Designed miniproteins, single chains, continued (2). Designs and how they scored, part 86

Each design is a single chain, and the fold is of that chain. pLDDT is the mean over its residues in the fold that is shown.

## One batch from the design tools (miniprotein)

Design m6999
Fold by ESMFold2-Fast:
Structure m6999 (fold): chain A 70 residues (1-70)
Amino acid sequence: AKEKAEELLARAAELSRGRSGEDFAQFLTLGDQIVKISGTLDKEYRFEALRRLHELSARRVPGAVAPLKV
């Protein structure tokens, strides 16, 4: 559901501020959950949710993650 995706994205945003391997591992776990939930969302919101996740991933590993075009 959209509400669950928003909750997971908010949690991922908090973890994206961390720099430790533990924070990164938790971020990856939340990212996997967001991707799985995105499959149940409408196409428009699914794309937006995945774009936001990619933006957070780029923030954690600048220059190492090639962001998908929005």
Scores: mean pLDDT 68

Design m7000
Fold by ESMFold2-Fast:
Structure m7000 (fold): chain A 100 residues (1-100)
Amino acid sequence: MKDEYLKLLDIEIDGLKDEYDILSSSSDPRHQERADVLRDQIEVYELAKELLEKLSEEQAKVFMTQLLVGSGNIRDALSRGDYEKARELIEHLKETILQL
């Protein structure tokens, strides 16, 4: 259901913004690098929200499936501290959602 997808995406974006605010305030270079990756992820999710609002219910289901797969891959890269791979996956997700 499109409205539920928008609500879930808002919750995810808010969580990422909270983490970004904490990490971006740190003088630790590792925290700054993670914050930069999260900023890029937030931008893609905000773009995804704008695109999702314009889609039909059927298109929204396909869109959300792709977003969830991409998000899982990004999360796995971040959990390994692989920020280069995380950035690559974020860019790939952006390209994927723009083509949907």
Scores: mean pLDDT 85

Design m7001
Fold by ESMFold2-Fast:
Structure m7001 (fold): chain A 81 residues (1-81)
Amino acid sequence: LTPSEQRLLAELQALVEAAVAALEAAGSPRLAEVRARLQALLAEAEEVSKKNIGAEEKLRKFAEIRAAIEQLTAEALAETA
């Protein structure tokens, strides 16, 4: 992994941890389902990091995964409110 890729992967890990903590605090009835989906997105990012593709393509895929994590978290929190 390049330093940029490793930093982005760490940021995705932190984002998922924050999302799970927020959903737990909110008492989300979908916590188990959303946690599983967030973990699947994180696993997808790890798989992307292992692919023999260009760094720019990996960064693009990490951005797409980040957007998916953010969208899923926002939807789950909105359902809790």
Scores: mean pLDDT 80

Design m7002
Fold by ESMFold2-Fast:
Structure m7002 (fold): chain A 55 residues (1-55)
Amino acid sequence: SKEEIYLKILLYEMAIASSEFVLPGLTPEQQAREQATIARLRELRAELLEQYKSL
């Protein structure tokens, strides 16, 4: 449902925010991996947003 997709979008937003919050405290290698994860989460969120708009 549209509401379920919206909740998933919010969960991805929270995951992105949490990863961004810890980023400055990480080693350069860990930062690179976290930045890749953040980028992927943003892609998944964008896909869900398009699905949400289509409903």
Scores: mean pLDDT 85

Design m7003
Fold by ESMFold2-Fast:
Structure m7003 (fold): chain A 87 residues (1-87)
Amino acid sequence: SPIEVLEEVIRKLEEALRLLTEEKNVGAAKALVLEAMSLLQKNGLLTPEEAELAQEILESTDPAEQAELIRKLIERLKKRLEELKEK
């Protein structure tokens, strides 16, 4: 289900944000971002805007900027999830 895929992706990104901001584990955070993007892509749910945000996260060397970009990606996906639940 697209709803279940988006919920799992959001959970992975929230864990990535926690690993980055609370544990300072950049490598583990980026691995979860890659897993989240792979899950969206395999289910035909990855938009160009989400792919661009993910690429910016992966190319960033500043954990504070990485955290801000992950928050933007989470907000975007939560909005998509809300729209899907209304149908």
Scores: mean pLDDT 87

Design m7004
Fold by ESMFold2-Fast:
Structure m7004 (fold): chain A 86 residues (1-86)
Amino acid sequence: MSPAEAGRAVGGAVMAIIASGGDPATGETAVKWLESRGDEKGAEVVREAQKLAQEGASPEEVKDYAVRKVEELLGEEAAQAARDTL
């Protein structure tokens, strides 16, 4: 998976989690899909975003966290792709 593909995948997963109100089934499905594509670091970001949403973090807080964590773990290209998706 390219960094841009990984960033878009994480961005899409985070948007689905936000839209579901932090539903655990949505988060679990997204994590398994990312792992099946070899994006273990992206799966970690999505697990953390899911926990924040469940704990009552705002959509803006969840998005900011996800972008920052993608930049840290996957680099700037992936973070830009995540921002463009969110």
Scores: mean pLDDT 82

Design m7005
Fold by ESMFold2-Fast:
Order: sequence, then C-alpha cells, then structure tokens
Structure m7005 (fold): chain A 98 residues (1-98)
Amino acid sequence: VRETTEGLGEAILEAARHGDKERVAELVLRAGEVAGVPEIARRLAEAILAGDLEEAERLAREFVEAATARIESLPPAEAQEVVLELERIGGEARREAA
C-alpha cells in the first residue's frame, strides 16, 4: 500500500513540475475520490493550480499518509481494487511528466 501511495505522490509532484497543471489537478481529485480522502486531494489540487510547489510537496506528503491509513483500514479485496486504480492514475501522472 505505502509503495503505491508514495509512488503516486512522487508521480503527481513530477507531473506538477513539468506537465499540464490542470490535467494533474484532475488526476489528484480522482485519486482522492478513489482513496477516500477527497478533502486533502482538493487542497493538493489547489496548490498545484496555484503553482505553489512548496505547499504542494507538503500536501502530497499529507495525502500519502491519509490515503495509506484509509486504504489499510479497508477489507483486503477493497484495498486491492483501490491500489490498482491508484496505480493506473500514477501511470497517467508519469505520462504527464514526460
């Protein structure tokens, strides 16, 4: 779980530095819905759209911790589905960074 959420957080930050900020914000909001942490995801998306990289880094760490805790609280089958969807979102973020 933590490897997936940390990988997603890193992919989001790289995409925010190099890619389309609007597209990255959309991916962050989708990830927040999937992980069950939409409020922290909204704040992260706002920081990315504002170009505030320092705030985005802080909020990405908070997002990773909150998402990890939420996913680890789910039944194993539900946790697996969430992890797979977050891996897909991470792949989209990595493409935005390229």
Scores: mean pLDDT 83

Design m7006
Fold by ESMFold2-Fast:
Structure m7006 (fold): chain A 77 residues (1-77)
Amino acid sequence: SAAETGSQVTVRLDDMTPEEARKAAIDLAEKEGLEVLWAGTTSAELDPDTRLVAASVVAKDKNGKEVTITVFAREKV
């Protein structure tokens, strides 16, 4: 059945830098045959020794529908 809400994919990975998380999100989109439109990362301190990382990719499927892929990871400082 078709959902009226846009397609979303969320993946949780550990021990990644913001750059590695962004690459993982882009690689996942490309493996699924999606056209990457935009990619961005954010990070925030979870504790003094750990940063929370979020990488998001907005991509387009074969029908022109936008798909959002988000990777959450932790980086040890």
Scores: mean pLDDT 75

Design m7007
Fold by ESMFold2-Fast:
Order: sequence, then structure tokens, then C-alpha cells
Structure m7007 (fold): chain A 71 residues (1-71)
Amino acid sequence: MEKVERYAEELYEEFRAASETLSVEESVQRMREALEEVGKLANEEGVSDQQKEELLARFTERGMAVVREHQ
């Protein structure tokens, strides 16, 4: 779990920085790509479906907030 949470935080910071120069559509696409990467690592690390859903939901909420703030 810690490894997946760390990776999600890294991807979130990369997404947040990138979103400053991207359009709304590009930011949404970048967020979607980050969610796919977090999901893949969660599956590889054997994270439960419930923990994975909670993690992805938190990432989506934070990501959507960033999209709204920078657009």
C-alpha cells in the first residue's frame, strides 16, 4: 500500500505541475493516464479492490480540483 500511495503522490505532483501549461482537455487526459498507472501498480502490488477504489477516488477528487483551479 505505501508504495502505491507514494507513486500516486508522485503522479499527482507531476500532473499538478503539467496542468499549469495544459488545456482543460489535455489536463483531463493527463489525469486519466495517471489514474491508469496508479491502477496498474495497485494491481501488481496486490492491493484490495476496496483500497484501490478509495485510492483512485481520492486521486480523481484532487485531480479534478486542480483542473478547476487552473482553468
Scores: mean pLDDT 80

Design m7008
Fold by ESMFold2-Fast:
Structure m7008 (fold): chain A 74 residues (1-74)
Amino acid sequence: SAAEVEAILAELRARLEEVIAEGERQGLSYDEVVLRMGEVVREVIERERLSDAEIRRALAVMFELLAEYQARLA
């Protein structure tokens, strides 16, 4: 359902924000944070068996958070 997809995307956003926060705490490189974020997205896609349209939405969340993170590093 639409509500289930929204809940999955909200969980994904929270998990990705935690990856960024942990990366900042540990002093990880940008590339290492990006790789860890990609692993979380892949795990959610596989676990929830997301459709192509839902995968595009999941990637949009990741790219939005990466843009915000990159802006903080500049």
Scores: mean pLDDT 88

Design m7009
Fold by ESMFold2-Fast:
Structure m7009 (fold): chain A 109 residues (1-109)
Amino acid sequence: MKPSDIIKAIEEAIKKLPSSDVATINFLKGLLAALEGDLEKAVEYYKKALDSIKKKPKEPPAEYEKAKELLENGKIKEFIDLLFSLDKDTRNNVVYFLSKDALKKYTGE
């Protein structure tokens, strides 16, 4: 997928999400900022995604490993399709662990 196609897919996903999906919207905005090279802005959005999740999951859901694999392989459209196939609670749990992974990657450990 060309970079412009990836950016467009993420922007369209953000528009389609309910405004109440604050965690997923902030995660996708973080991913968009990271792809544009604005890592400081990406970190801010990933922190907002984590802060919007009131009930923090103890363990990642089964869908987390597949979501992570799709992101790592640049399969952004398939990743978005996976997120939209999940119920809101499962999607929030996936986004929680992906946001933690992104913060660890960009802020260091």
Scores: mean pLDDT 84

Design m7010
Fold by ESMFold2-Fast:
Structure m7010 (fold): chain A 86 residues (1-86)
Amino acid sequence: MAERQAEELIEEARRYEEEGDLVKAGELYMRASNAYSDAGNLDEGIRAARESVRLFREARARGEPDAGYLEDLATMHLASLESEKS
């Protein structure tokens, strides 16, 4: 159930990325990462978290107001998941 919801969030995120809404896409990847982590699927959670970091980094490079803060949050979340796996 949670993994299916994460997949739906990723599909929605990809559409926002194609439309150029990198902040919304990054937020959806972060939600997908949390859903995978809650389901115990750390590998997919880490992959989704990496995508959120990438998207927020790109948004920051474009001058989006909150993107630096969101990149920092996503980076901390990614580090936490990688620590749980090791």
Scores: mean pLDDT 85

Design m7011
Fold by ESMFold2-Fast:
Structure m7011 (fold): chain A 74 residues (1-74)
Amino acid sequence: AYAEAARARDYDAAIAALEEEAARAGWTDPVILTQLGGAYYAAGDRARALAYLRRALELDPNNQVARELLAQVE
């Protein structure tokens, strides 16, 4: 929402930086993908949050942070 510009800017900057790191890593770093999932969830984009968290768990099934976030989003 445009009314929350400061918060939206923080998430936008974080997501952009994480997407650059994920692309550089070939989208294979489960830690970066988990952080993207968390950032999208905080921004209210549940569909992208679920996609990134599922990808992170596919790469690292024992990632408890990704599991906990996925359970909360679903």
Scores: mean pLDDT 76

Design m7012
Fold by ESMFold2-Fast:
Structure m7012 (fold): chain A 73 residues (1-73)
Amino acid sequence: SHMEEAIRRLAERLGLSPEETQEILERFKKLNDELVKKIKETEAKDSSPEAVRQAVADALLAIGDFLDEVLKR
C-alpha cells in the first residue's frame, strides 16, 4: 500500500532499526484494518457519498495522528 511504503521510507529516514520498523508497520496494518472496517460499516448503514466522504476523512485524520505519534517516539 502507498501508506505502508511511506511509513517504510519515514522509518529509514529516522534511522529506525528493522525491528522498530516492523513494529510500526504491524501497528499501521492493525489501524488500517480497523479503519477499513469502520468505513465499510458506515457505507453499509448510509451509502450516501457525503457519509462515505466523512468516514474517509475521519480515517485520514486517524492515520495523521498515528504518524504524529510515530514521529514523537
Scores: mean pLDDT 78

Design m7013
Fold by ESMFold2-Fast:
Structure m7013 (fold): chain A 73 residues (1-73)
Amino acid sequence: SAQEALDKAEKLYESGNIREAAEVIVEAGDKGLVPDEARMLANVALLHYERGDIEKAKEYVKEAIEVARKFLA
């Protein structure tokens, strides 16, 4: 479910597993569980992560989670 995907992404984010957190949100977006905006933000986070910009990756993952949470509220 969307709720389970977001709870998993938040736990991964809090534990410093930024790449895995972003991947969970992208997969949820591909399944239509979260809005395209959240999926796009998570993809941008992965791009920054692969380029070594972990702080930007964290910012984009946090924003993706917030966008998805607001959509489900």
Scores: mean pLDDT 87

Design m7014
Fold by ESMFold2-Fast:
Structure m7014 (fold): chain A 64 residues (1-64)
Amino acid sequence: MDDRRQQLLEQAREYERLSREYQRRADELSKVIDRYPEEYQRLLDSARLHRGMAEQLRREAELL
């Protein structure tokens, strides 16, 4: 039981890490948003997607 929960939590941590990386890149790009507005939006969308995946995996781990 613990191994399966641990696997889900490890996957959630990886998606949380990716979400933070995309958000960090978006924050850096926000300083020059007038040059790269579409790239900024793509980075925000990627951050949100990975955050949602992490939250889902944590919920699944809570059910174990």
Scores: mean pLDDT 81

Design m7015
Fold by ESMFold2-Fast:
Structure m7015 (fold): chain A 87 residues (1-87)
Amino acid sequence: MQDEENKKLKELLEKGDKETIEKLIEKIKELGKKEGVPEELIEGVILIFKGLVTGDEKLIEEGLELVAKALGVPKEVVREELEEALK
């Protein structure tokens, strides 16, 4: 369930780990560019991560749509993969 992971990420953010979270987002962007990953996929992953950290379902939804579009798969497939990764 997303609630447990969102809670852990929120606790990290509240404890002043905002810089760590921002550095992780920046590393995701750099790694994606080096691997030739489409910009839409990188942006989608970042939105999902921000949504999980803030508990903003709209950001997660937007991120899932961008990732699905970049990969050419249904949004439900991306959501299922995210839920498996959070178990």
Scores: mean pLDDT 69

Design m7016
Fold by ESMFold2-Fast:
Structure m7016 (fold): chain A 82 residues (1-82)
Amino acid sequence: SLDELRARVVELLGDEVPELSIDEQNALATRGAEEGRRLLAEMREKPLSLDQVVERIVELAKKYGPEAALAFLGTLARGLAE
């Protein structure tokens, strides 16, 4: 679930609540969504396993934080539902 993913991401980052401004949070969410669209394009070239998708989400969270990872996951889920 998304909550389980968030919990795993914050555990790996060692910080549950980053003190970010609203502008910083919005910028990270935008970046996460852009990376999600890029992964969707990549998946149209090659099928990815669930484990590979989870690994990409975790890597994104390590680079840009849990808010970016959640925006990425939401974008990916919507794209896959189309």
Scores: mean pLDDT 70

Design m7017
Fold by ESMFold2-Fast:
Structure m7017 (fold): chain A 83 residues (1-83)
Amino acid sequence: MSDQQLQDEIDVSMARMMLGIVKSSKTVTEDGVLSTIETAEKFIKTGSPETQKEALEVLEETAKKAEEAGLFDAAKKAREAIK
């Protein structure tokens, strides 16, 4: 059953890469925030505990970046997705 373990490792790596991208981004758009939320929600729903943890950090950082950019509705959606 290496397929599930391989998928979990891939998902964790992808979530970590997304977190790095979000943290380093100086440009924040509504479409970008919404796309990030959808991807992070997928990782939370289908991922391992490690993937879920990284995806929650992606949502937290995305909400913070959206708030800094004045995208308060998108930021609120990201914070609601953490639940």
Scores: mean pLDDT 80

Design m7018
Fold by ESMFold2-Fast:
Structure m7018 (fold): chain A 69 residues (1-69)
Amino acid sequence: MKLSEREVKILTVGDGRTAAEVAKTLGISQSTVRRTIKRLEKLGLVSVDKKTGKIFLTEKGEKALLEAL
């Protein structure tokens, strides 16, 4: 699986956090984080809690992150 540097950073800091919190941590726009998370969710690498907006890494996401490092 191909992960960009931005996707790796978002996966690294995103677990248990909202898109807004990730954007603040990485110093990038919330729109950029939301678009990236939507792509990662479509790839099955993250799951977003509909009620809280929190991002959680899937087993596939954890494996992809380890392979990208």
Scores: mean pLDDT 80

Design m7019
Fold by ESMFold2-Fast:
Structure m7019 (fold): chain A 86 residues (1-86)
Amino acid sequence: MPIFPELTPEENEALRQLLLTPLDGKTHTVAGTPKFLRELVRRLGGLREGAGTDDLEEAVAAALSGEPLTITRGAASDTFRFVLLP
C-alpha cells in the first residue's frame, strides 16, 4: 500500500489498515485531522470502480462536516463515519 508523506506514521498505518480491510457491510468510525480524512476519502473513493472527481470532492466536504460515506466495491459496501480532530 502507498505511504503518504504528508501524514504522520500513525495516520499512514491507520490508513493502510483501513484500505486493507475487506468490505463486509460494516460501519467504521475514523477519527483524524482534516488532512488525514481528506486522503482517506480520496483513497477509499479510488478503490471504487468509476469513482468520479466530483464525487470525491463532495465526499471530502461531507466527511469534514461529519457526514457518513458509503464505499461500494462489487457487491460489498461499508459505511464510514468521520470524527474531525484538531
Scores: mean pLDDT 64

Design m7020
Fold by ESMFold2-Fast:
Structure m7020 (fold): chain A 94 residues (1-94)
Amino acid sequence: SAVVKEVAAALNKIAGEEEERLAQEAEKQGDLTLAARRYVEAGNAYKSAAELSPGNPEYLKKAGEAYEKAGEIYEKLGKLEEAAKMYEKAASSY
């Protein structure tokens, strides 16, 4: 099961990286609502990778960074409750 967890962590990391790329594309196109959702999904994927591979501290750091990006965008959209949730998730990731 250890090998399965390591593979699952790597797949979740790749999924997080893809969601970040899609979030950046959405930002470039001005779709802030989509960008925020994509950054949330990136954070969730990195958090899953961290839980599956706790020996890789970069996964939790990437989760925090993605949640912070989502929080910033929700704040720009005036969605302050969603922004607060994302900043809380980011804080718990450090």
Scores: mean pLDDT 89

Design m7021
Fold by ESMFold2-Fast:
Structure m7021 (fold): chain A 75 residues (1-75)
Amino acid sequence: MLELVEETAREMAELVPEARPMAESMVLYARVNKASVEDILEFGKGGARQHVSPEDAERVEAVLEEGAKRAEEAL
């Protein structure tokens, strides 16, 4: 699961460079709290809305939702 969170965070930062600090925080949140996929998804969506434009936030949210589906299917 953590590897999939790291992959999703990398995809976010590549798509929207402004999301890089948030992506790094999301990985740290997952490592420290051993959070569920849903908790990580909510954390990521909240961060995107605060740190990127509304248009880029929509793109970041799509990457997060795709990553969450892959993580749930891998469990």
Scores: mean pLDDT 77

Design m7022
Fold by ESMFold2-Fast:
Structure m7022 (fold): chain A 81 residues (1-81)
Amino acid sequence: EELSEEEKKKKFEEVYEKLLKQLEEFEKRKDDPEVQKRVDEELRRSVESALTGKKVKNMTVDEVLELAKEALKKQAEEWEK
C-alpha cells in the first residue's frame, strides 16, 4: 500500500513523538540495566526501521542513543522550518 508524502510525514511525526519521549527516559536512566536492555531491544529496532533504514546491530547503546538524537534533531530542524 502506497502512502503520500504527507501521510509518510504524519506517520514519522507519531514515531518522532514516541522516540523523543523514550530518549528523554533513556537519558535520565541510561545507567539502569533495564533501560540498557530496552534501548537494545526497542530503540535499535525503531532507529533501524524508522530513522536510518539501516542495521544498527553492531552499535553500542550509547552509539544508538546518539544516532537517534542526531536523526531526530535533523528531522525536527527540517520540519520546524
Scores: mean pLDDT 64

Design m7023
Fold by ESMFold2-Fast:
Structure m7023 (fold): chain A 63 residues (1-63)
Amino acid sequence: SMEKKKEDLLKKAREELEKAENMSQGFEIARKAYEEMKALGFSEAEAQSLQSELMNEAFRRFN
């Protein structure tokens, strides 16, 4: 299902975020997750929402 694909993508992105060394790498992970969401056929709003969630997680991790 699309919901399962989104959950798997988010899990993968969070695992990559744990290995990120700085905020720039964290934002790049968020951007790639956005691109993968778009490639899977999710709406712009859904893809941007996921990117924002991951960017906020990166900001909290490195601030």
Scores: mean pLDDT 88

Design m7024
Fold by ESMFold2-Fast:
Structure m7024 (fold): chain A 75 residues (1-75)
Amino acid sequence: PSVVTLSVDQSRDMVRSYDQTIPQMQQMADRLRNSSDPRLQIGGDIMDQQIRQQQQHRRVLRDAIRNNKDAVITV
């Protein structure tokens, strides 16, 4: 596992990116899960795991911004 340290400004940029990408990923995951193809349904489950990780990163970054501190995340 790799660890990344982000400055407050980098954390702000990443939060903005996550605010744009997470809703798009959720819509895609919903489409995949509602597919009649079992392989696409599995893809939706994998995407849900990625969404959960991005949401966790977003919380860590938001807390770092609030406290004016560098953030450390595992990627």
Scores: mean pLDDT 86

Design m7025
Fold by ESMFold2-Fast:
Structure m7025 (fold): chain A 100 residues (1-100)
Amino acid sequence: SKKDEIIGLAIQFGNEVSDIVDKYLPNNEEAHKLVEEFNLKVHELIEKLEKGEISIEEFVKKFLELAREFAKEIKKINPKAGEEIEKLIKKFEEEAKKVL
């Protein structure tokens, strides 16, 4: 389903973000806390989508808002890590557009 595809893309994004933070910021406690907070918010958003409380379009909009804010915070700690996450956001936008 479109819902399962969008959830899959969001989970893949979270995994790729964790890999970037582990690569550039392996011992940065603040960065790992930001990843944990981002993942918790994304899981809350997935639960709302699964329960039918939000539409797929609303999920994508809210996910992108969360991802952009997260990228901004990581970029303050490590600009290169933030730029790699910004590239993942663009990839997510293009892949989500194909599902919508």
Scores: mean pLDDT 90

Design m7026
Fold by ESMFold2-Fast:
Structure m7026 (fold): chain A 64 residues (1-64)
Amino acid sequence: KKEEIEKLRELADEYENLAKQFGKMTKEYERKDKEKAKSYANKVADYLIKARQFRLKAEELEKE
């Protein structure tokens, strides 16, 4: 149970890092390719949502 909670927190951290990387790519492609920039921005949003979901699940398991 506690090992699962730590894995969920690690996954949340990984998705937050992915969001940061794609955020940087979004800014770079903003000037070069607006369609790719929008695609990367959408991935940033998706990764942030996933990170939040993993953190919430870790909190739920910790309360049990």
Scores: mean pLDDT 82

Design m7027
Fold by ESMFold2-Fast:
Order: C-alpha cells, then structure tokens, then sequence
Structure m7027 (fold): chain A 76 residues (1-76)
C-alpha cells in the first residue's frame, strides 16, 4: 500500500541519518588521534577514517532506498 511505501521510506531515511551520525563521530575521533602527531595515532586515525567512509557508503545506499520508495509512493 501507499502507507507501507511511505513507512519504508521513513525507515531508510532514519537509517541514513544514524549512519551519517556514526560517520561524523568516527571522523571526529580520527581528527583527535591525528592531532596528537604520533605514528601510532596517525594509523588509528586512518583506520577510523576508513570506518567513517564505510558508514557514509552505507548511508548513501539507504538514502537511495529512501528516494526509491518515495518515488514508488508518488507513482502509486
């Protein structure tokens, strides 16, 4: 139903927001580690930035599903 399509869109949008918040948190942690200037903490910063990038990619996929379900709802 139209209502089910809207609900699914809202669920994907919520997941997108949560993953973007996780990515922001990881990037902030990475910046803090990088600022210490040690080799060990630079490597930790790189790992955290990679995790943030993975969360952004997942968020982008959920953002795509959000748009897809909104489009289906508009066509129904």
Amino acid sequence: SLEDLIKKAEEYHKKEKELNEKATSYRQQADDYFATGTEENRKKAEELRKKADEYIKQADKFGGEYVRYLTLAGEA
Scores: mean pLDDT 88

Design m7028
Fold by ESMFold2-Fast:
Structure m7028 (fold): chain A 65 residues (1-65)
Amino acid sequence: SEKEQVEILRLMYQMAVSATDLVIERIRENQTDQSVRDQLIAQLEASRRALEQKIKELEQQYKQL
């Protein structure tokens, strides 16, 4: 069903958010150059916000089905 398709896509984006969080944690632990670390984390946090926005759009779509 369309609801099942939206739910699967939402789960896939949620997994992407979780993977992004794991990568951010690894950079915080392993990157010794503060400038490089801050720049990489800022880029990943921007990507994470875009994924969260996509999840929000899918949740809104689900409510209308």
Scores: mean pLDDT 86

Design m7029
Fold by ESMFold2-Fast:
Structure m7029 (fold): chain A 84 residues (1-84)
Amino acid sequence: SAKEEAKKKIEEGKKYLEEGNYEKAIEKFEEGIKIAGLLEDSTESLKLSAEALLGIAEVYEKQGNFEEAEKIKSEVERLLKALE
């Protein structure tokens, strides 16, 4: 399913992040977001997109780009508030 494929891409992103391969990590997180956007369930789409975006923020933090990480975290907070 698209949900399972999105989750798989997010897990691949986390593995690349742990390996220090930040370029591949971002690539996989972005693929996960794209697939999550195909879900008809808006709650599942937002949840998976939020998880992938937090992964991208973690990459930026590890690279010392705290400004970009904060922008992404603010966007995630906005997305999660939409579920309430």
Scores: mean pLDDT 87

Design m7030
Fold by ESMFold2-Fast:
Structure m7030 (fold): chain A 63 residues (1-63)
Amino acid sequence: SEATEKAQQLGALGVILASQGDAEAGLATGRAGRDLGKEAGDENGEKSGQAGYDAALAVAKAL
């Protein structure tokens, strides 16, 4: 589904943003991907979004 695809892309983008040091954008984007994946019933999308969120949180904690 389109929602499933968006959830996966948001999760991946969250990881990319966090890895570039943009913790706030990565956190927000990862969370959005996780929530969309969960609502769509896409476990892979939810996991991808959660990974982006966790990566952003790790960057924020390292600050």
Scores: mean pLDDT 79

Design m7031
Fold by ESMFold2-Fast:
Structure m7031 (fold): chain A 88 residues (1-88)
Amino acid sequence: SKEKIIDEIVELLGRAFETVAGVAREEFEARREEIRKILDKLAEEMKKLGVTEEDVERAVEEGLAQGAPEETVRLHREIALKLLEMLK
C-alpha cells in the first residue's frame, strides 16, 4: 500500500529530525499530505531516470567511500528503497 509506505517514510523523517531540529513526530504526521505529494513527485522522477535497487546500492557504496556516516547512508538507503516500492 502506498499509504503504508508514506507512513513509514514520515516516521523515518520524524525520527531523523527529532533530535537535530527538536521537531516532534506529530508535526511530520500533520504534514502527511504535503509529504505524500513530494514523495509522489520524487518517485515519478526516479521512474523517469530508470533508478534500480542496484543504483541505490551503488550510491550506498559511494557514500561510505566518501566518508559519509553509516547511519546517514543507511537512512538514505531505506528511504530510496521505499520510494522504489511506491513505483510497484
Scores: mean pLDDT 70

Design m7032
Fold by ESMFold2-Fast:
Structure m7032 (fold): chain A 71 residues (1-71)
Amino acid sequence: MKEFEEKTEELRKKLEEAGPIKSIELLEYDPEAGKAVVRVTTEGGVVFEVTLERDPETGEVKITEVKEIKV
């Protein structure tokens, strides 16, 4: 709960600093594990890899990891 809010806020702050979203790309999709990894590229040239995980109890998709890649 608290960690999920923190990861979402972290991504939002990074996006505000890096500029508008240029593209979103699906890198990995594992429906058996309930996981997806997306790459978010910003106009500022910063790239984020965001791990999304589906909660098996609620079915809610949550952000579990935000990774910043410098290019």
Scores: mean pLDDT 73

Design m7033
Fold by ESMFold2-Fast:
Structure m7033 (fold): chain A 95 residues (1-95)
Amino acid sequence: MKINLSEEELKELMKSEIELIEENIENLKKVLEKLKKEGADEKVLELIEKQIKKQEELLEEYKKLLNGTNEELEKLIEKQLEIAKEISKLKKEIE
C-alpha cells in the first residue's frame, strides 16, 4: 500500500496502530496463560511467546516513529501484517 498522509493524519494513524498492537499483545498473553493451564506443547508456548515479543518490538518501533514519514509507516504496516499471518498460522496449529 502506498501511503500519502498529512503529518496530523500520520500521527493519528500511528496512535490507532499503537492501540491495536497493545490489544493484540494482551490477547496473545491471555491465550498463552490459557494454553499453559491446559498443558499445551512447550513448542507451541514458545512460538506464542515469540509472537508476543515481535508485537512488543513493533509497538516500540511505532512509538519511536511519532515524527516518522509515510514510507516508514508503510514498512511498519507490512511488518505488522506479516506478524498477523504468523499468529493466524499458530492458531491453526493449536486448534
Scores: mean pLDDT 75

Design m7034
Fold by ESMFold2-Fast:
Structure m7034 (fold): chain A 77 residues (1-77)
Amino acid sequence: SNAEKLAELRAMIENSKKLPESLKKALLGLLEEVAPEKVDELAETLPLELKALEEAENVEELIGEQLRMIGVVLDSL
């Protein structure tokens, strides 16, 4: 169900070691506003962005991936 997919995405964001606490709170708030028809696409895309974030080797890559994640979630509103 969409609720189960959103719960999994919330858990992935909460468990991230590379997201600042303030950005986690912002992303979790945005997940509450995701359009039902966008949940499937987000459930496929967001885990890939989280993986790229965890694999970031420098500050430029880290910031770039954080911005991509924000964009992906905003596009799902």
Scores: mean pLDDT 84

